# Ledger of designs, part 93: designed miniproteins, single chains, continued (4)

Each design is a single chain, and the fold is of that chain. pLDDT is the mean over its residues in the fold that is shown.

## One batch from the design tools (miniprotein)

Design m15218
Fold by ESMFold2-Fast:
Structure m15218 (fold): chain A 103 residues (1-103)
Amino acid sequence: SEEELDAEVERILSKPTLTPEDQYRLLEIALEYVKLGKLEKARELFRTILEDPNALTPLREIAAGMLLYLGDEEAVEAYLKKYPSVENEFRVRLIALLFKKGL
């Protein structure tokens, strides 16, 4: 349920430092929020993952691609300026395209 997901998010984000397992779990919850149509809650979690200095590169790329899919172009532009790479930009845009096509 949304209430159970909200409680789990609050528990994870109350920690002073997030582990890779915590970051992965936030990604799973953000995707479940998308499925439930809770798009602003999803955007907030994807931004949290994207802005975490300890986040693994694949998690950041997925978070950026999902934010692009959800229309948060400002957050994606800021990320791509901080980590300029043609391959990174390609993967972010590809992730957004795949979600837009239902793949």
Scores: mean pLDDT 86

Design m15219
Fold by ESMFold2-Fast:
Structure m15219 (fold): chain A 57 residues (1-57)
Amino acid sequence: ATPEQIALARRGAQALVDAGLISEAQGEALVAKAVAAGAGGDGVDALGTRAAATGEV
């Protein structure tokens, strides 16, 4: 579960829009990318960490 990552992405996008660095549409695109990246995060994140630990040398 990555609901906190999605919340952080939303806050970051809002901050960038408020600062005038990106448009609101660009902020929504960033949140959408974070949601898509989070969709497979739970199992593959654990497996990725395990693979790194076993293949380091």
Scores: mean pLDDT 64

Design m15220
Fold by ESMFold2-Fast:
Structure m15220 (fold): chain A 78 residues (1-78)
Amino acid sequence: SAKLKEEVLKKLEEVEKKVIELVEKKEYDEAIKVLEEFKKWLEELLKKYPDDEFLKNILKSVKDTIKLIEKMKEEAEK
């Protein structure tokens, strides 16, 4: 559990930094792509650890962030 949390948190930090940079550059499609790849990795982990509340919470946060960036893209294209 501790080892898994460390790995997830390290990847989350890397993804967050990249997504912030891409959003600041208005590269919304690339930001969504980075988050979708991270979401897929978390979903595969959740299949192995289906009762892990930490993984469920991170996955929900990632899904919510994707929706926010999709909305930002939609507004930028108006």
Scores: mean pLDDT 86

Design m15221
Fold by ESMFold2-Fast:
Structure m15221 (fold): chain A 87 residues (1-87)
Amino acid sequence: MSEREQRQLIHGAMANILAALSSASLGDTETALAQLEAAIELVSQVDSPAREEVLALLERARAAVAAGDLEAARAHALEAMRLLEAA
């Protein structure tokens, strides 16, 4: 994978995570879950040792959104973004 392609995947994932947190905060659970799924698909293509940990955090964020636990969803999503920024 090229460095440019990896940066595009990471930027796309982070944009979807931020959009998902916004949608969830507005009570739009369906849109938030779709945006987290898009972020998971993008992260699955990232060539990074942090990939599996980021995917696990996004799956926890998705489960938290589905359960209506916005505090847990935000905590997991922010940690996922921190790891993606370091990649």
Scores: mean pLDDT 87

Design m15222
Fold by ESMFold2-Fast:
Structure m15222 (fold): chain A 55 residues (1-55)
Amino acid sequence: SRAEAERAAEAEIRRLIRARGGISRQEAVDLGKRYGLSPDEVNRLGVRAHIELTE
């Protein structure tokens, strides 16, 4: 469950960055909360996916 939520959140974050050209820290945090992830967990996933969570 949690591992699947992390994979889904990471994939969605990557998709949003590709589609919109970027994602703000606030948007990433809100998305993480939607999947039941803390801001620290979202940041960790962003680093793994080579994502810049601040613009």
Scores: mean pLDDT 68

Design m15223
Fold by ESMFold2-Fast:
Structure m15223 (fold): chain A 79 residues (1-79)
Amino acid sequence: MPHFMDKEQWVERVKKFAEYLVEKGLIDEEEAKELIKAAENDDLTTMGEILQKIIERKGAERVLKAYSEFMGLPLPPPP
């Protein structure tokens, strides 16, 4: 995939997202480190696998909402 931002900026953003997930109780510190390592290695497949495991463990709505918010996807409009 093409990189839109510098690798350091991408890793920092993944780091912030991993910290956000830890703060929300969705992952532990070890899972956060695994996400960061995958980002450092440009291993988007491994990142996806880690995120999928978190979704299965904590519920898709919570994780997908956090992911979409962080990745710049719009929130669904209120009913």
Scores: mean pLDDT 70

Design m15224
Fold by ESMFold2-Fast:
Structure m15224 (fold): chain A 76 residues (1-76)
Amino acid sequence: MEVITGERVLPMSVEEVIALVEEGLAAHPDAPVTIVEKTPTRLVLEEVDPETGAVARLTYTEDGDGTLARGELVIP
């Protein structure tokens, strides 16, 4: 599995990312993913790897006057 640290920019708003994440979690309620922060301009997710116990944190923040979501992924 690739360890990814860095920034990604999605051509969609943070509100659209929140909607997609909530739909994904509704489809997979047993997924080891937790929403730790949810605002119209910021979404923070934590995922626990069941093999390693490592916690990956994915943060989306508003960018481009609200038309872009800037994602940052940190895997220890």
Scores: mean pLDDT 74

Design m15225
Fold by ESMFold2-Fast:
Structure m15225 (fold): chain A 65 residues (1-65)
Amino acid sequence: MEKIVIYAKTGDEAVKKVQNIAPPEVVNVEKIYIEGETDVDEVRKKLSSKGGASSIPIETNVDRS
């Protein structure tokens, strides 16, 4: 199965996208990219409630090409 990379504009959008992934597919999520500046800790806290999702790497893309 292909790895899943989540690309989001905001932390809330990232959480929603992970939430929409079927439970078996959550383990295939390689990385979460958040285009704007966000509180990574807050996103991770929200993802901790989803089991397995809290371990997904989160990368912000603030002013980085």
Scores: mean pLDDT 70

Design m15226
Fold by ESMFold2-Fast:
Structure m15226 (fold): chain A 79 residues (1-79)
Amino acid sequence: SLEEIEEEIRRLLEEIVELLAKLDPELQAKAQAILDEGMQQMYARAAQMRAAGASDEEIARAGLEILKETKKKIEELAA
């Protein structure tokens, strides 16, 4: 359901914020740039999908996938 997807997005964002807080200051800046890029990609895709007539659930699902990829990139910096 849409509510389940939105809750998963919320949890991933909280996890990303926690990861950023644990990084060295120099890596925090790079991780923030990765997060900002991911957010921009989600916004752009949502706009394109909505213009094409996609449902809110389809848009949320696409955003969730972008956020998962964003988290993986940030985790790679911590490794």
Scores: mean pLDDT 87

Design m15227
Fold by ESMFold2-Fast:
Structure m15227 (fold): chain A 90 residues (1-90)
Amino acid sequence: SKYEEALKEIAKKYHELIEQAPNMSDEEFKEKAKELLLEIARIAEEVGLEDVAARARKLAAEIDKMSKEEALKKLEEVLAEFADALEKKM
């Protein structure tokens, strides 16, 4: 389905991000994390996961105020919530 493909692409981008994280500057990591969070928010909104979309957007807005480690932890939390909620809709 469209949503299964979207989840697969997001998971792929997330895994690429965490594998490259040690080689990225804090700024580069945060920019890529924001891009991923905004993709999560867009898909969540399209499937009616309004709470997940709001959390992803809030984190994207606040991520520049965090350490790289805190940003990664919070990204993982949002991704887990998104994946769980989306799987229950499929």
Scores: mean pLDDT 82

Design m15228
Fold by ESMFold2-Fast:
Structure m15228 (fold): chain A 85 residues (1-85)
Amino acid sequence: GPRARAAAREALEAAKRAIESKTPQEVDYMAGKAAQATAESAREGDPEAARLAVENMRLVYEAAKGDPHAREVAESALRAGESAL
């Protein structure tokens, strides 16, 4: 529903900010929260929310290319989201 889609969008924004952060601990924390919110959105059984979550995490994965840890977190969330579809 609309709330799940909003959560997925907020997760994407949080992940973008984490990737732009200069502290590894902050990057890990925010990327983890973004991945969790995206996985929760996919789990609610809303196919459109799950599709948006997967699409958003693909964008995060691309943006995270310069940060190996943020990329790994995004990749794990993308796999979880795709499994929920």
Scores: mean pLDDT 61

Design m15229
Fold by ESMFold2-Fast:
Structure m15229 (fold): chain A 83 residues (1-83)
Amino acid sequence: SNEENFQRALEHLEEAERALRRGDFESAIEHLERARESVEQLNIEPEIREQVLRHLEEAIEALRRGNEEEARRHLNEAIHYLL
């Protein structure tokens, strides 16, 4: 259901935050990718979905470059758009 996909997205975003607090970029990336999959299945306003997906993609790429600060900023933006 849409509610289940929303809850799944939030849980993965929370796990990504926990991974970042531990400095575990690999785990953070995996959870952000799972959050993207859940967000893609959400029946929400297309403009909001596009913003969330863009920020999640940018967070993943920032972590691949080792830029935790940029990743945290984009993760916070994605969460803000979902809430």
Scores: mean pLDDT 89

Design m15230
Fold by ESMFold2-Fast:
Parts: C-alpha cells; sequence; structure tokens
Structure m15230 (fold): chain A 79 residues (1-79)
C-alpha cells in the first residue's frame, strides 16, 4: 500500500515537472487547468499516504511539492 501510493505520487510529481518544462506549449488557461488537476490528485494521494509515512518522509514530500508549486506559479507568470 505505502509503496504503491509513493509510486503514484512520484508519477504525478514527474507529470507536474513535465508540465512546467512544456508550459509554453499551452495557453495560460490550459496550463492552469492541467496543473490544478495534477495538484488535486497529488493532494489526495498525499492525504492517503500520510498515515503510512514517517515525519521525515512527509516533510521531504511536502518540501518537493512546495518547490514544484512555486516553479509552476513562476512558469505561469511568465506566460
Amino acid sequence: MKEQLLAEIEGLLAQLRQLIADIARYSPAEATARGRALLTQIEALLLQAAPHLSPEEQRALLQRLRELVEAFLAALAAL
């Protein structure tokens, strides 16, 4: 269960990184919709995974998510 949730989270984080890399290929509205959908899925999986994670694992994932959210917002602002 934990390993499957973490693998799904890693996959969605990779998709968010790819969206940021390819953001100029989308309109601001399309980029926002895609980013929101990915973030909603990541948040749901993090909530499911939280009881199975150590405090260190939780902090590491939240830090990575925060960094990607900041990068996504910066990329959107540049469109």
Scores: mean pLDDT 86

Design m15231
Fold by ESMFold2-Fast:
Structure m15231 (fold): chain A 95 residues (1-95)
Amino acid sequence: MKEATDEELRAQLERFIASVEEGIAFLRSRLPEFTPEQRARVEKLLAEIEGILAETRKRLADPNADPRAVLAEFKERIAPVETELRRIYLEHQRA
């Protein structure tokens, strides 16, 4: 019943952040393929993700931060933005 250690949770959060950053880089590389309207929407969502990443990194810089709480909040905040980005990307592929 003992869950991951603080070190394991920090490593998990770092991997999750890296995965999100890779997704951002991929979408940015595809921006020229989108319509102007889709590009504007994607750019706004990418800016929102960048804000979430900056806040999460700032919290992780505090050695007394609870990595479990930081990880949970990051996942909750990023999930709807990633879902909307994926939706726009799929619409682009079908058009």
Scores: mean pLDDT 79

Design m15232
Fold by ESMFold2-Fast:
Structure m15232 (fold): chain A 89 residues (1-89)
Amino acid sequence: GAEEKLAEAERLLEEARELLKKLKEAETLEEAKELYSKFKEVVDKLLALAKELMKDPKYYKKAIALTLRAIGLEIEAEQLLAKIEKKLG
């Protein structure tokens, strides 16, 4: 149900943060691109769950907060990948 979707979304948010941390520590462009690809997959799943949770008034505020956090992480990851590509490519 919606509570299970919230728990999964929170798990995916934590997974996205760990992938972003690994991306910051990437030593090769190949590693950085692989980590970014995994990060995008996790965030896309998180955003899909947040969108479903927004349909329920009980979870609306939590779903908005998750969406904003996910967007913030995507912006940070995209900027970080661009910086890594300039440094390592």
Scores: mean pLDDT 88

Design m15233
Fold by ESMFold2-Fast:
Structure m15233 (fold): chain A 64 residues (1-64)
Amino acid sequence: SPIDKDLEAFNAQLEKLKQKNIELAKQTAESERQYQVRIDIIDGSYDVLKAAYTYSVQKEKQKL
């Protein structure tokens, strides 16, 4: 469905942005501990964004 294609496109773009931020964290981190903290922040932030968008899509699917 168009909604499923939109969700697929969003997930692909979100993953692309997440990988760019992971690479930036790797390049700018001064220690392994700093890198791990930054990765945890990235993972948490992107999980929230994905959950919010998925919830929105599910709500639209419930509308007539």
Scores: mean pLDDT 82

Design m15234
Fold by ESMFold2-Fast:
Structure m15234 (fold): chain A 107 residues (1-107)
Amino acid sequence: ALLLNKKALELAQQIGDKKGEANVLNNLGGIYRDLGDYNSALALYKKALEIFQQIGDKKGEASVLNNMGGIYKDLGDYESALALYKKALEIYQQIGDKNGEATVLNN
């Protein structure tokens, strides 16, 4: 998955696919989180978040915020995790994404 995601990132950047770039960065963040590399995961999620915010992709923004909340939960920082989860939940509620709401509430 890591090698394929890095190649997908290069392709998205070459063709100017900002949404694809942000999606791949979000996926790479998840892989680094699974490896326990929380610093790399957070850096990748922050880049994905910036792109989703720039292009107005609210669903992508909420997905990244939920994933970042998961890292803070893993680190035992429940206050930061809850703040990020609440922000993701508010966005999913604003756009009417019931599946997104359910995903955040499961955390």
Scores: mean pLDDT 86

Design m15235
Fold by ESMFold2-Fast:
Structure m15235 (fold): chain A 100 residues (1-100)
Amino acid sequence: EVKTILEILKKLKSLPFAKPFINPVDLTRLPDWPKIVDNPVSLTQIEEEVKSGKIKSLEEFERRLETMYENVKKYYPEDHPYVLAAEIVLKEAKELVENA
């Protein structure tokens, strides 16, 4: 499954909607992020977790993406473009997981 997860992750990272979530949040720009978000997640962190063996299944991978989406919803207002972008990324990920 590791190879399949990494292939899905490459596809997700190529989406324009994924750009804000590729790298960890810049704490210089958002110093209050750690006060609101207890479990920070980026696509690069997920990739590292897959490569290190912390994420071993498509189900664990999908749950980490759900955590990323929940974090975005906690930090930003409901109508923020990043909330919509994170929702699109999660929906694409779920479709790719289902078809794997």
Scores: mean pLDDT 82

Design m15236
Fold by ESMFold2-Fast:
Parts: structure tokens; sequence; C-alpha cells
Structure m15236 (fold): chain A 59 residues (1-59)
């Protein structure tokens, strides 16, 4: 469920609900563009979240 993914991102990375929602929306777009199963949304959202944290740490 999308709400569970959003909550996990908020709890794990300290994102606001809006930031977590935006990451999930990007992950969904990516999964849909590649015609991947919805089960890939969470792993890809987590990858995007990890990348966002790394970019903020470098700046």
Amino acid sequence: SDDDIIQDLMDTYGFSKKQAQDIVDVAKGFVNSLKMPDSYIFPIAKMFADTDVMVKKRK
C-alpha cells in the first residue's frame, strides 16, 4: 500500500508527508514507464530516498 510506503519513508528518513509522497510518485512513474510490477515501487522509492539523503549530505 502506498500509505505504508509513505509512512516508512517518513519514519526512516525524516521526510515530511509531502516529500515522501513526491518520492513515491516519482517511483510509481518510473515503475510504470518500465512496465514493472507494483512490487518494485517500494524498493525504487527507497533508492530515490537514499539518493536524496546523499545529495543533501554532499551539499
Scores: mean pLDDT 75

Design m15237
Fold by ESMFold2-Fast:
Structure m15237 (fold): chain A 88 residues (1-88)
Amino acid sequence: DLDKEIEEQKKALKERYEKENKPKEYEGLLNLLEAQNIVLTENKLTPEAKEHIRKALENLTEETKDALDVFLERLMETFNVTREEIIE
């Protein structure tokens, strides 16, 4: 159940944010998670997914950098697009 899995991941992020008081990291990870969910459910790189990716990039931290880079690399391979085409 993808919806249930995503909700559990969002809950885990919120709990970590509250414990560590890291709003930028939480915002970056939340936007990355939402972009991943949109791409998985729609099987397309939608404008909504691109907006969430852009927000994740604006909130880049050490914890989000590697996960975001891996996700972008997979999107580039899956949809045969450049990094610039994902961001713009």
Scores: mean pLDDT 77

Design m15238
Fold by ESMFold2-Fast:
Structure m15238 (fold): chain A 58 residues (1-58)
Amino acid sequence: MKEVRELIFESASQSVLAIGYSSLAVSDQSKRDEYLKKNQEYLDKSLALQKKAEELRS
């Protein structure tokens, strides 16, 4: 379904952002905690979108 596909793509985009913040946390120790918080936030958003897609598929 189109909606499920869109949620999966949006979830993937959030995962890419999470990876970016993870990389920044390693590179910039002065903002490490801030970047780790953003990494977790985007991971949580990605998982929520994936779960919503699975619920619509069911």
Scores: mean pLDDT 80

Design m15239
Fold by ESMFold2-Fast:
Structure m15239 (fold): chain A 69 residues (1-69)
Amino acid sequence: MEVSEEEVRRLVRELSSPSEETRRAAAIRLGQLTGESRELAIKLLRPLLSSSAPEAVREAAIQALGGLL
């Protein structure tokens, strides 16, 4: 899927949304990325897995990475 760097950053930000539906949609969209967008998404998602972020945010990041790997 062809997306801009700005779109990837927006999707990663949406993983921190208070809305579960928004987090789920962002995780699915991130998991569908390819090429340079995929590489950028993986780089931006790694800190979320290792952070003290809320469990819901970490779970969404794990789901996104599952689609990317």
Scores: mean pLDDT 77

Design m15240
Fold by ESMFold2-Fast:
Structure m15240 (fold): chain A 97 residues (1-97)
Amino acid sequence: SMPSSAEITEALNEFYESDPEFRKKLEEMGKLVEKILNDKSLSKEEKEKLIEEIEKLAKEILEMLRKDPRISDAQLEAVEEFFKKLIEYLREELKKS
């Protein structure tokens, strides 16, 4: 089953409120997503490098969540699936450009 946006939001919000490093990484990821979708001055090759940076941030965020006992296995799986779908979506959007 696809994790709901509410389940993903809940998992991310609990960590976002308590961990400044997690907050910064999530904000950085959001800025990279915005650049890929909205910055028309960037080449496909440059956008592909930004997707690679998103993949690195996703791995770091997941590692932080995995170490926190407040995060359930179901919430961790929901966040992992969200990042997988986000990266897939960005790669497909890049193909259309």
Scores: mean pLDDT 79

Design m15241
Fold by ESMFold2-Fast:
Structure m15241 (fold): chain A 71 residues (1-71)
Amino acid sequence: MLSEEQQQEIQDFVRQQLAANNNDLGTLPSILHQIVLESKDEAIRQAAREYLERLENGASAQEVLDEILGR
């Protein structure tokens, strides 16, 4: 499980990348793939892989975003 600090780091990154992409939820898989490739924290990379798997298993981008943001 991610610490609160690790969860905040993934949340802040996702928010910043979405804002840079005009809040286009269709970019969420690409943002998560970037986290998997570029994050220095293995727990954050693993969480991003699990969110990608949720999208692959039919979860909506909005549902996954709400989980990332703790909504």
Scores: mean pLDDT 84

Design m15242
Fold by ESMFold2-Fast:
Structure m15242 (fold): chain A 69 residues (1-69)
Amino acid sequence: SELEEIRKLAEKAGVSVNESVAKFDKEQQEALKLQLEIAIEVKERGRPPTEEQIEEARKKQEELEEKRK
């Protein structure tokens, strides 16, 4: 399930996730997954996130705002 994927990504990124993640909407879960994937890549590459990754995260945020209207 996506929740399990999020927990695994958080472990790889070296961060803890709140129990509230279980109550996230699918869009919120996807946004969190993207943030964790970016954090893992940054850690593994030893470089800051790329403009492309930042834009992808921004796009997810805009989609969440669109859904919440």
Scores: mean pLDDT 72

Design m15243
Fold by ESMFold2-Fast:
Structure m15243 (fold): chain A 58 residues (1-58)
Amino acid sequence: DPKVQKVIDYYRNNTTLSDKDIDNSVRVSQGFRDSMKMPDSMMPKLVEMFLSTEEMYK
């Protein structure tokens, strides 16, 4: 999803989050989306929420 990739690229280029932190946030977002039966269109918002949470706790 190009919208998810744009969110990932933003956090990779503008924060101190590692590739491992980013990958974990994407994985958690995917699991949350699947468990809650949300549409894939929610993925950019979920990835942003989990990445912003990781950034906040760093």
Scores: mean pLDDT 80

Design m15244
Fold by ESMFold2-Fast:
Structure m15244 (fold): chain A 58 residues (1-58)
Amino acid sequence: GAKEEEAVRKIEAMGARGAAAGAAMTGLDYGDEEAKRAGLQSKTAAEGAAAGRRAMEA
């Protein structure tokens, strides 16, 4: 429904912001940047999936 659509759009927006924030953090550039970025992206995706499931149950 509409709530599920809003959740999906919010997840996508958060993903884009997360990518931008990750790029800003790349000032450290220790060589673990790739792993850190992947971790942030996977966390955002998992939170989004959980929010979507909760919206469906509501």
Scores: mean pLDDT 61

Design m15245
Fold by ESMFold2-Fast:
Structure m15245 (fold): chain A 85 residues (1-85)
Amino acid sequence: DEVLREEAEKKGVPFFLVSSPEELQQILDANPDKTFVISDETLGLFASVLNAHPDRKFIVVDANDRAQVEKALEEENVIAIGVKR
């Protein structure tokens, strides 16, 4: 998820790589007031975690669409989350 990482770094947005549902849950628990920008790949792999938190804000982006990623990262109080390889 190179595009999401690069754009997050450019905009000063925190970026985290997750390799398990448990790591994703830890990030959600540590950041109760944040909006999470995630890739389609992250959604596909961890849909059960996301569906368990309907009160949390998620913006799903196509990780290969730089313009979509840039727009999502302009939202207030965002954290970007990608999948580790």
Scores: mean pLDDT 80

Design m15246
Fold by ESMFold2-Fast:
Structure m15246 (fold): chain A 81 residues (1-81)
Amino acid sequence: MAREIFREVAKEVPVPEAQRHFREMAETDDPEEALRHASRALQAISASVPTPTDTAGRERAGRIATKIVEAVQLLLEEAAK
């Protein structure tokens, strides 16, 4: 589920560096390593996505941020088990 949410976010915000970390995250069996790749993917997205100045852009950014938080929570639950 978490990896699927990141894939959806990547379609809305296509960032090549995030795609690379996304792929590495999908290939690892280690939840901690998956979290490290997720962190790097999020940093790449944050660095590449400009701050929206319009209302619609800010609302879209908020929805994307909510999806990212949900995905990170799912990865943390996986790592805690």
Scores: mean pLDDT 72

Design m15247
Fold by ESMFold2-Fast:
Structure m15247 (fold): chain A 99 residues (1-99)
Amino acid sequence: GKEEAKALLEAALKYYEEQIEKLKKENAPEELIELAELQKETYEELLKNIDDKEKVKAILDEHIEKELELARKMGASEEGLEEFRKSAEEFKEWLLNKL
């Protein structure tokens, strides 16, 4: 249910906060840091709007397109991009069904 979705989003947010710190310490490529920051921002926005299913959908739709753009800039294959899109759409459907 909704509490399960919220717990998952809170865990994901914490993960990306820690990942950003690690990537910065390791002087990782800027695109990897940007991707982790995009993830963090998205999970924060999802948590803030968790009671607004339409807003959650809009946030996820925007996130998917932004992540695909970053992945393409990082040299992801078209097959990899399609696989990512499928997984992201499946996660979106799962999350919306929990709300």
Scores: mean pLDDT 86

Design m15248
Fold by ESMFold2-Fast:
Structure m15248 (fold): chain A 57 residues (1-57)
Amino acid sequence: SLRDRVAAALAERGIPASYVDEATAIARAFVERLGFPEDLAVRMAVMMVEADVRLRR
């Protein structure tokens, strides 16, 4: 599922599992609203969440 792909990508990058639902919502929006391929949507969502996590304390 999309959520499982997102969870795996977050874990691979060492991002906490608490962000999986947020990243999945972003990826779903990219697929459903912008017509992105799932692989690209997951990659973009994970990169955005990773950037946010690095900037937040």
Scores: mean pLDDT 81

Design m15249
Fold by ESMFold2-Fast:
Structure m15249 (fold): chain A 97 residues (1-97)
Amino acid sequence: MVEEARKRFEKLVEEARKAAGTDPLLAETIYGLVLIEAGVLKSIAKQNPDDAEVWEELAIAYRAAAEIARIMGFPDDLVERLEKEYEEARKKAEEAK
C-alpha cells in the first residue's frame, strides 16, 4: 500500500508541475484531488490510529499537496500548514509502530 501511494502521489506532483505553466485549471484540479484523498486517509487514520501504514500514506498525501501548492505559487502560510500536517502524520506513523 505505502509504495503504491508514493508512486501515485509522485505521479500527481509531476503532472501538476507540467500543467502549472500551460493548464492552471488542470494543476488546480490535481491539487484538489490530492486534498480529497488526504481527507479520506485522515478519516481512516482517525478510525485506525494504530495503523502505521495509513499514517504513512497520509504523510505522503500532505507532502504531495505541499509540493503542488509551492509549484502553483500558493501563499507560504498554506504551504507551511500542509508541511505541518505532513510532520504530524509522520509522527503518528512512528508512534503507531
Scores: mean pLDDT 86

Design m15250
Fold by ESMFold2-Fast:
Structure m15250 (fold): chain A 85 residues (1-85)
Amino acid sequence: MAEKVKRVEELLKEKEKAKLEEFEEIENEILEILGIDPEEYNEYVEKTRSLPRDSPEHKEAAKKALELRNKYLEKLDELYAFKKK
């Protein structure tokens, strides 16, 4: 657990300084550490950008992307709660 917190903090710092190409690799590593599939996350984010905004498919993709993003934030909060103990 402590090792995961430290690695995620390092990756978040690198992400702030990264070029666009490195940014995606860093974010994918953070997602993997948090137990989120980067391929699934990126698929729904891409669908949200490519589909017409008023389509039912866009709404479903946006909902799924939001659910995965909320899971990401919840997992980060769990790691920070562990760190503060």
Scores: mean pLDDT 73

Design m15251
Fold by ESMFold2-Fast:
Structure m15251 (fold): chain A 93 residues (1-93)
Amino acid sequence: SAEEALARAEAAFAALAPEEQAEILSMSFEEVLERARALGQALYERKPSQEALEKAQEFSDTVEALAAAGVPLERFLIYTAALLREVERVAGL
């Protein structure tokens, strides 16, 4: 549900260190997109763990649900970046 996607995204952001939260809050749309592309390339170039693949799928499903819920772009970018950082951490990046 939209509520579950929002709760997951909020939890992902809240779990970050204050320094990582500040970094995400300062990111532009282009920087978030570049970070997502870099992660995709890194996962493609290595044999990712099952846990990393499952987290990447959860990321995809959550981001799709947030977009479908009509979350404002500014909030959408913050949540996407936080969820992306969670995938990076699980993948060892």
Scores: mean pLDDT 84

Design m15252
Fold by ESMFold2-Fast:
Structure m15252 (fold): chain A 73 residues (1-73)
Amino acid sequence: MEEEEKEKERKKKEEEILKRVKEHYDLMVSTTDEEKKEKARKESDKIGEEIEEIDTEELRKELKKLMEEVRKA
């Protein structure tokens, strides 16, 4: 079924982005290393662009909210 392939690819992409966002969130809120935080902040912009590519509107909104919390911290 072609629809199953499309959904599978979408879920896989969303899972990869979700994992990246979670790892980035944990790093930004828990690390005390300023160099690691600086590198993570530079990666924040790239992660934000990847979130924009998510097809699922609900998930995209949730991940943007998490990234916004990271940027405010």
Scores: mean pLDDT 73

Design m15253
Fold by ESMFold2-Fast:
Structure m15253 (fold): chain A 60 residues (1-60)
Amino acid sequence: MEVKYIKNFKDGITIDELIAKLKEEFPEVSVVKDPVKNAIKLIGPREEVDKAVEFAKKLT
């Protein structure tokens, strides 16, 4: 299992919108809001987490 964090959101996309898109595209990845770090935490199989991070980079 891999754990990665996504920070640095672009103007015009909310954390909630990004979480919804990630859950829709990557159902095997657990997507959790981390309010302390103001980040999104991704947990899952390495391949799926890596794909989710790349997807998120295009949106953020």
Scores: mean pLDDT 75

